Designed miniproteins, single chains, continued (2). Designs and how they scored, part 87

Each design is a single chain, and the fold is of that chain. pLDDT is the mean over its residues in the fold that is shown.

## One batch from the design tools (miniprotein)

Design m7008
Fold by ESMFold2-Fast:
Structure m7008 (fold): chain A 63 residues (1-63)
Amino acid sequence: GAAELRERAERLRKEGEELIAEGKKLLADPNASKQQILEGIGLVLRGIGLLFEAELLERRAAE
């Protein structure tokens, strides 16, 4: 039901925000290696994907 979709969206948003924050920490290091930069970018992209999924679930719950 709608409540379950909202709770799932809330969890995905939290996980997405945490991944983005971790990725930003790697990207903020001025001495980061190429591998660390790629890992940071990967974490940010994964986090954005989770935020997008959360938004889709919220839109479905509002229908």
Scores: mean pLDDT 88

Design m7009
Fold by ESMFold2-Fast:
Structure m7009 (fold): chain A 84 residues (1-84)
Amino acid sequence: MVELPEELEKELEKIAETETDEVVAGRKAAELLEKAGYTGLATQLRLQADLLEGKITKEEMIEELYKKGLLTEEQKKKLLEQLK
């Protein structure tokens, strides 16, 4: 479980309150997390935003998360099986 600094959590909460569009909120949150050094979480949020915009499929999102080391082989296999 990744424990975020309280200041960063407050900024993320403000983005969620201000942005009604989940894609816009996700992209802003990803930028904030990347600047704070949480590159893995930033990548995950960007991929989720791309999925919500229809730019990628759920399968492509899972493959990209695996390529970036954010999923284990077991997690990837389980998620892909759930899409069948």
Scores: mean pLDDT 78

Design m7010
Fold by ESMFold2-Fast:
Structure m7010 (fold): chain A 94 residues (1-94)
Amino acid sequence: SMEELLKELAKKIKEIMDSTELSEEEKEQLQRYVVELLLTLEDGIARGLSAEEIHARLDALLARYKAEGPSPKVVAALEQIKAELKAAADRVAA
């Protein structure tokens, strides 16, 4: 279910955030990005978009976030989170 998928992703995202040794400010910034990424995945799945279309939307969001100049630690966490979201899209959009 969507609820179970989002719970699994939230757990994985928390593990990534906890392992990356982020400051409180970096955690707050990353959390704002994560909310938009999760909503984008949820919307794409709900609309029946292909995995490739969902991937493209996630890539576009990450490019926009990188343009804001976050720290290298935030960028590394975002790349890991994006990979988890892309894997989820592959599982449900097939």
Scores: mean pLDDT 86

Design m7011
Fold by ESMFold2-Fast:
Structure m7011 (fold): chain A 95 residues (1-95)
Amino acid sequence: IDEALRLAQQGLEAARQGKGDEAARFADQAADLAQQQADALRDSNPEAALQLRFASAYAGMAAVYAREGKLDLAIKFLQTAIRYLQEARRLVDEA
């Protein structure tokens, strides 16, 4: 989760700097890692897995918007992905 969160935060910073291709790359990496962690936690922590699935979906959409040059939307979707990653981390830390 910490690595996915770091990547999402790097994507957000790249988007804020107008670097759409870089933002998309970080957002895709965050989405892929969040999906992998959701699958790993599916049986042991289904609530955290659900938050990670939402994080993956929002980060994936942020990558699409960043590639289209819609940086305002990429920023909003990355901020939402970060919130889901933070909630997933909280749920794992409480287990």
Scores: mean pLDDT 86

Design m7012
Fold by ESMFold2-Fast:
Structure m7012 (fold): chain A 88 residues (1-88)
Amino acid sequence: SAVAELEAEVRALEEAGRRVEEKVKAGIKELEPEEVEALALAIAAAHYRRLLGEGVPEEEALREAEKLKERLIENPEETWKKFLELSK
């Protein structure tokens, strides 16, 4: 279903973000714009999953995740820092 497809996409984005985080933790400080976007998407996807786990309705969780994604894409330095903090 479309919902199952979206769930798979969310998981893929979370995994992509974790791979970029591993790169940064290895001392690689150069992030391409695409990598920053991947981190922002992964953080937003993780936030979406957390809200669903807390019982927030899917539509509301999606709106909140989209707001976070937009904010993070507009602020690459915040995206990078937040991803590092979330892994502590």
Scores: mean pLDDT 71

Design m7013
Fold by ESMFold2-Fast:
Structure m7013 (fold): chain A 71 residues (1-71)
Amino acid sequence: SGEEDIIQQIATYIGLIEDGGPRAQARAQAKLQQIFDQLGLTPAQEKKLIQQAKAYRQQFNQQLLQMQRQS
């Protein structure tokens, strides 16, 4: 769904902010702001969407670790 695609994009940019170099961080921050501006979100909605994207990243990483443990 469109919501899943947006969450995946936000998760990618959060990853670049957390793990990337200074230029990657700046670019990712700009892209996140562009997405939020295009969606017309309130600060509360932005916070919720960031929380969902962080949860998505944690689930994906945990799934990879679980598959590795069960092999």
Scores: mean pLDDT 78

Design m7014
Fold by ESMFold2-Fast:
Structure m7014 (fold): chain A 72 residues (1-72)
Amino acid sequence: SAEAQAALARGVRAYKAGDYETAIRYFEEAIRLAPDDKEIQRNAYYLQVLSYKALGDEEKAAEARKKLESLL
């Protein structure tokens, strides 16, 4: 959806600004808004992995990676 793509784009902007916590919130919003869109879900989970790694949260990064791996 356009709303999910907009949330993903806002998350990417926050990520590039180094605001990883804001980025994660937008990626979570994109996932929630597009439950049936595997492309948006893969992109959002991948960006969550990168964001959590940037924050040093290896446990949350691993959780996001596991969700990414479950998507075909």
Scores: mean pLDDT 89

Design m7015
Fold by ESMFold2-Fast:
Structure m7015 (fold): chain A 85 residues (1-85)
Amino acid sequence: SLEERQKLAEVVGRGLSKMKELATDPEVLAKITDLQLAVDTAIAENKSVDELIAVAIKGIQELKKVASPEVQEIAREMEEELKKI
């Protein structure tokens, strides 16, 4: 639905903004950029909400492998909010 797409965009946008404020490691910043690009590409390709959630979660999981504890906590909160959509 349109409401689910808006909620997804808000969750991802807010999470990425918070991560960018905390991230100092170039490898972490690169993974944040990868996550943003993957989500933006899926939105541009008009993917379903379920597909957008899957793309976002995959990107978050890759980010968590290199992220600091503070960035990992934001990533975890994003995953939980996305799963509730």
Scores: mean pLDDT 84

Design m7016
Fold by ESMFold2-Fast:
Structure m7016 (fold): chain A 59 residues (1-59)
Amino acid sequence: PPELIRRAATAVRNAFVDLGVPKEEADELAERVYQRALEAGATSAEQIGKVIREVVAEW
């Protein structure tokens, strides 16, 4: 699960950089996704996706 969360956070970071978000901000967003997914005990792509949507909505 931590490895899947890390891969998902990296994918979010890369996607936002590709959309023109500064690397530092994209890295911060990805770190927030990673920490929240760990705190939530996310073990599936569906649960990680929910965390991503919540973090992006707060961004």
Scores: mean pLDDT 82

Design m7017
Fold by ESMFold2-Fast:
Structure m7017 (fold): chain A 94 residues (1-94)
Amino acid sequence: MKKAVAVIELGALTPDVSEEETLERALKYAKTEEEKKLVEEAVAKTPGIREEAERAIAANPEAREAYLSWEDRTVTATLRELLERRRAYIESVL
């Protein structure tokens, strides 16, 4: 579960990752039908989260960390850390 959530969150907040790509990678971590449904629901809600994150980043890059902490996310990081973690994490999946 945590791995799929991390992939969805990193994909949503990374400009070069599409929703389709995020879904494909996150589904690789879903082992049960229940987990697959949770991943699909999370990706479906991702556009809203992404819009809020993009707005916060555009207004103040520091606001990103505050936004992620405020939302009680499983992954909270700076833009630089997210890009590095996305690459390392996706490479570990593939």
Scores: mean pLDDT 56

Design m7018
Fold by ESMFold2-Fast:
Structure m7018 (fold): chain A 79 residues (1-79)
Amino acid sequence: DADRRLAEEIKARMEEGLRRVLEALRAGRIEEARRLFQEMQEEFLRQMSKITDPELQRELTAYFARVSEEVSRAIEEAL
């Protein structure tokens, strides 16, 4: 359905965002990585407002929590 397709698009966009954050961290650009992650969080919240299925909202929230953990770990490793 439309919500499931949108959820897949959101996950794809978040994977792209994560890649950009990790690239910035590998280059030693920690402040750029923090900014990119902030943009990623803002985009996630905007897209989530379009999902009406509560189960998909929970799934996406759990997914983004895992992405946030990866970013936090990568920043810690870069310091």
Scores: mean pLDDT 85

Design m7019
Fold by ESMFold2-Fast:
Structure m7019 (fold): chain A 96 residues (1-96)
Amino acid sequence: DPLVDAAVLFFLQGVIALKEGNEELADLYIEMAVRYWKKLTEEQKKEFYKRLAEIFKYLGKENRDLALERVEKIDPETAKELKEGIDKYLKENTFP
């Protein structure tokens, strides 16, 4: 899904830029990720949350928290929805 792929890719690039200390570039990529995410249907958003959950298994919780904190500073409403969507996906799709 090209819209989901774009949202995921820009989000990942934003996280990488944050870790490199380039906050301006990170904000640009995260803003692009949010713009693509807002264009997604509810079914595409579920796929997006699944792919982010898989990425953060690789990158770790610290990087997840860092990324979500940066989204919150840019767009608090979107950050809340992303956190809720990811948490809901994890509760429904992972055995504790």
Scores: mean pLDDT 81

Design m7020
Fold by ESMFold2-Fast:
Structure m7020 (fold): chain A 79 residues (1-79)
Amino acid sequence: SEEEKQKAKEKIIEILLSIDTAEFSREAIEKLLEALLQSKDKQLTLEIIERQLEAMLKLGIITEEQKKELLELFKILLS
């Protein structure tokens, strides 16, 4: 539903803003999410996101819990 997608979007923004090593602004995150929503290949976009989250986990930028939560939220957002 649109309500679930909006909730997922807000949670993604909150998690990304909580990352100490990343100087993300809310505006920059919102623009990124808007661009992702406009992609013609949602499945490919999700696969790229999953690979990026795995790389961030291996670099210690995010936790395993944050990776799992972000992936589930992106699945809802791009559904």
Scores: mean pLDDT 81

Design m7021
Fold by ESMFold2-Fast:
Structure m7021 (fold): chain A 100 residues (1-100)
Amino acid sequence: MEEKRKERDRELGRLANEGLDRVLASRGKVLPADASLAAATERLLALAKEILDEYAKLVKEGKIDQSKFDIELGFLESLLRLLLAPQSALDELRAHAKEL
């Protein structure tokens, strides 16, 4: 039973990294070749912080409402939870959002 969990986690990590590779390539960014869930979580956390920085700038410029920032934060938290991210990653994203 443990082996099935490990295989599921490897496949989830691979799919998550493939999805992140496509998103980051569309933004002109290069990713390391690590396919683990931990690597996917770190990449998503870094990307999420950058997206929140962009949204905070748009809110400050009056181009979008604060509600759009709040929706994006909630969406990014949900993606981290989908990757089974540790609570520390969620806390780090929330701390970053609070500083903006």
Scores: mean pLDDT 71

Design m7022
Fold by ESMFold2-Fast:
Structure m7022 (fold): chain A 94 residues (1-94)
Amino acid sequence: SYRDRLIAELEEKRDEIIELMVKKGVSREDAQALIDAILESLRTEDILPLVKTVRRLGRDAANAFLEAAKEVLSKEAYLDIKSMIDFALRLLGE
């Protein structure tokens, strides 16, 4: 499925995204937690894991992820994951 391909691409690029997020000031633990929450939301078709993690880690962590993802992921994968994060941020009034 398209979701399985999106998950596979994010898993393949996980370490590169984490390193870029760390360079942007996010802790390694927070970078890992955010990527894991995106993967869980994709696997379960439930946005709630991502919403809870974005609420805990904040806008700066979410933005660092989006900047890293834009550099590393395909344009299609980036735009789909960006839509998920933008929705999570909107739910939090951010």
Scores: mean pLDDT 89

Design m7023
Fold by ESMFold2-Fast:
Structure m7023 (fold): chain A 80 residues (1-80)
Amino acid sequence: MSAEEIAKKYGLGPGGLKGLETLLKNGASAEEIEKLLDEAKKKGLSGAEIQNAVNTAALIGGGVEELKEYLELLLKMKKL
């Protein structure tokens, strides 16, 4: 799946699309990204919260591991 298709599926805006493109360029697989975003959505993260995690991971030059860490942080904050 392309970055544009993932962005549309999870309700990410233009910033989220650019973040996804950056993560893919950094070597993250589309399959691994989709798996992380699907799990985050199932656990109650909004499209905006998912977009923030994607953009933050991309900005620090990260990949799948950094995206996973930020999504897990947002999920922990929701439980507090």
Scores: mean pLDDT 82

Design m7024
Fold by ESMFold2-Fast:
Formats: structure tokens, C-alpha cells, sequence
Structure m7024 (fold): chain A 67 residues (1-67)
């Protein structure tokens, strides 16, 4: 849903602002999700897991709800 995509984009923006993720990685995750490439999106989120496991878990949960 658009609401879940907006929530995902907000979490990705927060990760970029906090220095946990590059803008390019956030864009790639958003694009992968919009294109239905959920396994690729999950792999990209693993970079955030090392720095913020809670944020990574929130992003992965949203990806699973969108899949």
C-alpha cells in the first residue's frame, strides 16, 4: 500500500540522516521494493543491521508486509 511505502521511505530517510546508510543504498532499497525485488531489498538492509539492529528489523518487517 502507499501508506506502507511512505513509512518505508521515512525509515530509509532516517537511516541516511543518521549516517547508517548512503542515499544511494536507500534509493536502491526503495526501487527494489517498488519493483517487487524483495530479496535484493532485504540484502541491502543488512548493512544497517550491524549499526542499528532495531531499525533494520523495522525496515525488514515493512518489506515483509509489502511482499
Amino acid sequence: SDELLEELERLLTRAVVEGLMSPEAAEAIGRAVREGRFDEARALVEAVRDQDPALAAEILALIDRLA
Scores: mean pLDDT 82

Design m7025
Fold by ESMFold2-Fast:
Structure m7025 (fold): chain A 60 residues (1-60)
Amino acid sequence: GSYKPVIVETQTGYLVLAQDSENNLVGRVFPTLEEAERAVEKLSEIEKPTREQIKEILAE
């Protein structure tokens, strides 16, 4: 499925969650909202991202 990435504020930072083309959830906690928003922007440019594409964007 194609789901839009979301940001969830947590006690440890800002969790970015995205769903890959196989319906698996992939996420990472960023220390700042700015970094989380940048990751969401990059993820939003890709229609139906693969798990590897999500992981690469979240690793930066």
Scores: mean pLDDT 78

Design m7026
Fold by ESMFold2-Fast:
Structure m7026 (fold): chain A 108 residues (1-108)
Amino acid sequence: SAIDRLEEILERLEQIRDQAASMGDSILTRSTQIVIDAIRKALEAIKEGKLNRKHVLDVEVALGLLGIAIGVRKIIGASQEVLDLGDEAARLAREAIKILEEILKKEG
């Protein structure tokens, strides 16, 4: 169930990345890709039984970079559609962090 939800989150983030790319927003595209890469690495670590705090921190750092990208988009006057995509990506990244933290907590 946790693995299935992380895979669903990755599929939606890939759709958001592709939509951002189609709208010509290279910064949102790249920031979303960094989130995807961090979550994918954490998911592989779960499958290997090697999930650790560093994987959670990598997703948190990626979310921080995405947050900066969204903030810049607001200042530059990006469309509401671009802002909505960014906000959805950030919500999905926060959900992934919560799932990863719950898995780590079960090790204690």
Scores: mean pLDDT 89

Design m7027
Fold by ESMFold2-Fast:
Structure m7027 (fold): chain A 95 residues (1-95)
Amino acid sequence: FPEVPRWLDEEIIRMVEEGKSPEEIAEELRRRYGLTPELLEYVRLRAEAIQALLNGDEEKLKKYLEKIKETFGEPARDRVLEILKEYEEEKKKKE
């Protein structure tokens, strides 16, 4: 699994906050940056996990974190967890 740049994670979070669907996010990032099919699948799963977190859907969040782990390995899942933790901390600071 390739290393995912931090800017990509930040763009996904921003687009989820804008109300874009995971599929719309993947398609927009594909058009802007020419992402590989592997990275596009990762973007979809990551956007689903972030959307589930924002909606308070714990079961959906667990499902997509497990799917990321199964598909891309534990380091990829841990990276998503790190980003979600950073997002929650940022949300607390913004009131």
Scores: mean pLDDT 74

Design m7028
Fold by ESMFold2-Fast:
Structure m7028 (fold): chain A 84 residues (1-84)
Amino acid sequence: MKLTPLQLSRIAEYLIEKFGRDKKITPEELKEMIREAAKELGVELSDEDIDFIVNLAKRISKSDEVTAEQAALALLLARHLFGL
């Protein structure tokens, strides 16, 4: 876990720009998107980190449906948790 606030913010921006804030995505699609974004931005992310972010996004949505905005919020919240 070596994620900086800047790296997390860049991934969050990438998701919103690529899919739009209200685009509903499956947890499986979200995993793929986070993995791709991290690789394109040169951010080191484990499958465990990705699973954590996806689960956090699901908790924010309070449903099985996740939007790109909710995924972005989960990434920003993970920043505070990794900063502790």
Scores: mean pLDDT 70

Design m7029
Fold by ESMFold2-Fast:
Structure m7029 (fold): chain A 72 residues (1-72)
Amino acid sequence: DVEKAKERLEAEAAQRANAGEPATLSDEVGDIKVTATAAREGDQVAVTVTISKKTPDGYEVLDIETRLLPAA
């Protein structure tokens, strides 16, 4: 269900950024934390999704993806 959380947070963060509000949204699925950040930068919306795994030593980053979308 990490994939579903990622898709949901990415879409919600992008929608909020398009409305003019920078967004940082996160959700946890078991030991995995998904964080989506989005901000409007001129005519673009930058969306960054970070997937991290909780370990005894803290969070280990597994993946970071950044996308640039047209602003609405």
Scores: mean pLDDT 78

Design m7030
Fold by ESMFold2-Fast:
Structure m7030 (fold): chain A 96 residues (1-96)
Amino acid sequence: MEEVRKKLLEYNKKLAPKHKELIARFEANQTREALLELLEFLLEQRLEVIRFLKEHDPERAEELIALLRRELEQLAREHDLRELAARGLERLEEIE
């Protein structure tokens, strides 16, 4: 259990530079394209964490799946983000 938390912390540290880069890019241009790239990156990170937790902490994985599904369903109500949300829900179903 503790080793799982340590690996997740290392994973987050490894991705922090890319996350910072995408935020800076969005702040510089504030385009829909930059926003979508940032949101897709965040979605991919969450999906990878869920896949990792399915092997090491299934109960926690189920909690995150439920949370992400709720967030994607809410995002699907936004006209501009509906397609991203739909793809996210499809990918979430594949890893369940």
Scores: mean pLDDT 71

Design m7031
Fold by ESMFold2-Fast:
Structure m7031 (fold): chain A 89 residues (1-89)
Amino acid sequence: LKELLENLNEKEKELLEKSLEAHEALLKGKTEEAVELFREVLENTPSLSDEEIAAFVESAKKGAEYIAKNITEEQRKKMEEWLEELKKL
């Protein structure tokens, strides 16, 4: 994982950081912020069409709402620990 991060260019690092911010926002119950950050990551992925981006964003909205409503405290803590480890890299 660390070796992968060291081989990323500046733009790729920015997209990874936005992805981590999206997951962090989701864990904090900031569903709208999380979905917007996911949208930005998808829009900056060259291999995705506008239709694919729209489908993924809609799926992310439904997933984020489901997670916010159904995630357990144990699952939330595990995700927080995982994000904290990624930030250390």
Scores: mean pLDDT 68

Design m7032
Fold by ESMFold2-Fast:
Structure m7032 (fold): chain A 77 residues (1-77)
Amino acid sequence: MELDGEDTKKNLDTLFKSAEEGAKTGNGTIIGRLRDGLVLALKASGDKEKAEKLIEEFKNSSDKDVQELGESLEKKL
């Protein structure tokens, strides 16, 4: 609320939305690149609570590849 501005919301939400769409393709090469890119973006943003919420949403996805991406991100962070 106090530290999380609209700029931070735009960056992380957009990245996770794009990653979700990419993961749904089921392409392992795309998923691997998305995982590595998200890890770098999350470390750069510093928004740990938001990162944990977005990862939890991925783990609760009905799509198996999105779930696996969420689990991989949790292990890498």
Scores: mean pLDDT 74

Design m7033
Fold by ESMFold2-Fast:
Structure m7033 (fold): chain A 85 residues (1-85)
Amino acid sequence: MLYTTASPEARAEFERRMDELIKEAEKAYKEGNIDKVSELAREAIRLGDELNDPVGAMATALLFVGYQIEAEIKKRKEEEERKKL
């Protein structure tokens, strides 16, 4: 017996929590806190698993990975600028 479809209320709660995680990830990314972004990505995956919505969880995790890549690029750019005269 598998529950593959969450109730409308459970979906609304999932969407609300995902929006909160995205906002927290954006803030952490702007602050350069890559570890925080990683923690939020793991939390998003966990929430998706609980609601049997792996597609939504994967999309949110990919968005967090995007933030991590951008933060890494920014860090490398800042390090290159710091080393250049």
Scores: mean pLDDT 67

Design m7034
Fold by ESMFold2-Fast:
Structure m7034 (fold): chain A 74 residues (1-74)
Amino acid sequence: MSPEERKALVEEVNKIVDEILEEGLKNKWSKEEVLKRVREAVEKLAKEKGLSPEEMETFLIAAESDAAARLEEL
């Protein structure tokens, strides 16, 4: 994966996390529900982009960590 492709993918993952957190706050989802939806969305994106399992895991860990940190600040 090129550096440009990686940057674009990071930006897409960040948008997914933002959208799921906003939806979760609006609908009063549990932390577990938010993290589950983040995981499912990132896995779907990774499959669409043809990422390896290792690349998918990297983005998944980053997205889940970001979502978890932001939920703890609420």
Scores: mean pLDDT 79

Design m7035
Fold by ESMFold2-Fast:
Structure m7035 (fold): chain A 92 residues (1-92)
Amino acid sequence: MSLDQIVQEISEAVLEVYREGKEQGLSTEETLEKAIEKVKEILSKYFDKETVERAEERMRRIAERHKDSSTEDALHAMTGAVVELVRAEYAA
């Protein structure tokens, strides 16, 4: 399976969570938590438990640093970090 397919699936899931959060009036913290859960679900299809746990830890660290940021900035930072980790793991 291609790395581009995994990255696309993550990006689409994050965009969906962002749109749903915006419509429901969710906080940045609530939107980030939903995005983390969706990304974790996707990663669990392609990577081992250890990789998924490292990705979750990295995402939660970014979420904490961005709790007072805009939802857009927080999601962008979180998505970028998880994509970097996925690319590193996929490169063997």
Scores: mean pLDDT 82

Design m7036
Fold by ESMFold2-Fast:
Structure m7036 (fold): chain A 56 residues (1-56)
Amino acid sequence: SERAQREIERARRNTQRAIDRFRREGERDPSSRPNMESGIRMARRALEEHTRRLEE
């Protein structure tokens, strides 16, 4: 539905902002690189799950 598509688009934008934040934090402190990578993976997984739920 159009509503679900709009929610998915918003979720993608929010996820991209979260990824950008994690990358900036990883650049500030190289020792946080594993946490940055973990955070990015979790954000992407959450988006996939959210998208799946909206398609139902």
Scores: mean pLDDT 78

Design m7037
Fold by ESMFold2-Fast:
Structure m7037 (fold): chain A 78 residues (1-78)
Amino acid sequence: MSAEETRDKIKEAIEKNFDDDDKAIEAVKEVLREGGMTKASNQVIADVFRYLSLLAEKEGDEELAAKAKEIAEKLLKE
């Protein structure tokens, strides 16, 4: 799986689970698991959400950017 395909799947997972942060986190973990990262820490997952937030901001998707940033902050508090 290419990095671009993984990114697109992560974005889709978050968009489908906007109302449930835990489901969004689990969906992202599953995409990373399919890409070979079977033991992603909360820090790694938070970094993925931070990266997605920056990409969403660049694309003008302020809602997705804000949501991804909030999830990253919640993961880093645990």
Scores: mean pLDDT 74

Design m7038
Fold by ESMFold2-Fast:
Order: C-alpha cells, then structure tokens, then sequence
Structure m7038 (fold): chain A 103 residues (1-103)
C-alpha cells in the first residue's frame, strides 16, 4: 500500500502538517518550507511525483475533500512545481461548493 509506505517515512509532526495542507488550510512560510523538505525527502526515498501526488489526493479524501479522477494530473504538476498547497485550496473550494448545494 503506497500510503503505508509513505507514512512510514514521515514523523507525526509531518503527518499533521500534510493533513492541514490536505484540508486546504493556509500554511505559514515555515510550514511551506517544511512541506518542500518533506517532498524532497520522499523523492530521495525513491517515490515518484505521481506516487506523492496519489498520496496527497488520498489524504485529501480522508480529510473530506471532493477528489475527482481528473485531479491526478493536476496533483502531479503541483508536486513537480512545489505547489501542492495550491491543489489543496482548489479541492477545498470545490468541496465548499458541494456543501452549499446540499444546504
């Protein structure tokens, strides 16, 4: 399982940061730098941009965000460009729109 392999490489504090990111919560400058460090560590461990993207999308689903099949290509580009927080914000906006339609 890809998620278990990546989680085994992360500290509890790093997991908390990634779950905060997955919710679309705004990151501080320090948290953004920590996120870049996490991505670098995962790439050094042999995970591809696609592996890291799939992991972030799985976290977003666990945090209740709406994730669609077309989001994988966007997630890969976000990881490659160092901007996975931008994808999380976009997914958060989409989830909020769905909640408004349910109300």
Amino acid sequence: NLNDQILNRLSPDEIVLLRKLAKGEPLTRQETEQLASIITKLKAAGFSDEDIARFFLNLAREEGLLVEDGDLAKAVEAVRSGEPHKLAIDLSVRTGINDIKKA
Scores: mean pLDDT 74

Design m7039
Fold by ESMFold2-Fast:
Structure m7039 (fold): chain A 61 residues (1-61)
Amino acid sequence: ALEGVRLAAEAVGRAMGLSDEQIEALVARELEEARNSDRPLPTVEEALAQARALGVELAPA
């Protein structure tokens, strides 16, 4: 569940042209929010599909 959140945040950050440091900060913040929230979380498959649509290559951890 949290792996999908991490990958989705990384995909969005890379697509927006954020630096690696900014992406790391975005990922950390999204993971904290996901742990403390009852909102539906993106799946790994959804995150990878979003990344491919944005032209970003990601590998699941």
Scores: mean pLDDT 76

Design m7040
Fold by ESMFold2-Fast:
Structure m7040 (fold): chain A 110 residues (1-110)
Amino acid sequence: MKSPEELLKEIEELLDELVEALVNLAPTDEINEILNKIRDLLEEMAKTQEALKKLGLVLQEFFVGALELRDKVETAPEEQKEKAKEEAEKKLKELKDETLERIREIVEEI
């Protein structure tokens, strides 16, 4: 099986793909496919039901925040769309970094 470090690296890569998909307003099916891959890796990494629940909540909080940022891009006036996309990308990258740190902390508790 993959080491926790290898799993965390794959989660980081998938979160990067998810950020790109969200910023580019990708179809919900594509977004859900990436999310399911992240969930599968988190399930593999979790050693207890408590850890799995904590990891699931972290991913859910990320996705709620990410959808709010995506909505700002989608609803922006045409003349503001480029700026809205740039601002959303910056905030999504910050949210991704915070999410990865929280995942790492939960994994280190086991």
Scores: mean pLDDT 82

Design m7041
Fold by ESMFold2-Fast:
Structure m7041 (fold): chain A 96 residues (1-96)
Amino acid sequence: SEEQKEVLELLKKEDKEQTEKYKKLLEEQIKNHDDPAGRKAAQEARDFGRRLGLPESVVELMGGSAYLVEVYSDPAEREEFRARLRREARRVVELL
């Protein structure tokens, strides 16, 4: 329907803006703190999003978010974030 197309276009635009914001934060964090665990978490999140067929904008957002959470959060917060990320990724797939 036209309404579904409009919702998808709004979601894609929002995802693109969020992706650019998180990409800049990720680049700044890499310059200030080169964390191998953060890079691994970011790559695992991107690989997960790509396996689900998510748009590249969402995949990049997932990677940037995962890096920040891995580096700046407690272990319990990291596990909660991973669970939330999986839930939200599935929701986005249902909208595509």
Scores: mean pLDDT 68

Design m7042
Fold by ESMFold2-Fast:
Structure m7042 (fold): chain A 66 residues (1-66)
Amino acid sequence: MSGAEIAARAGAAELKRKYGLSDAQAEALARALSTEPRPTRESVARVGLELGVLSEEQARAVIAGE
């Protein structure tokens, strides 16, 4: 696996733990983020919203670093 894929999976796992995402939601988020070699808080929040795996409130918390 690429470093970006490993980082994306780790980030998705952390959000799954914090926000109670399903395994399928976490995998979808990790897959989408693996195409971004330098994901920012803003890109993570945007992708999560686009996939419907994060609420608007959760996305704002990610951007704020909470």
Scores: mean pLDDT 75

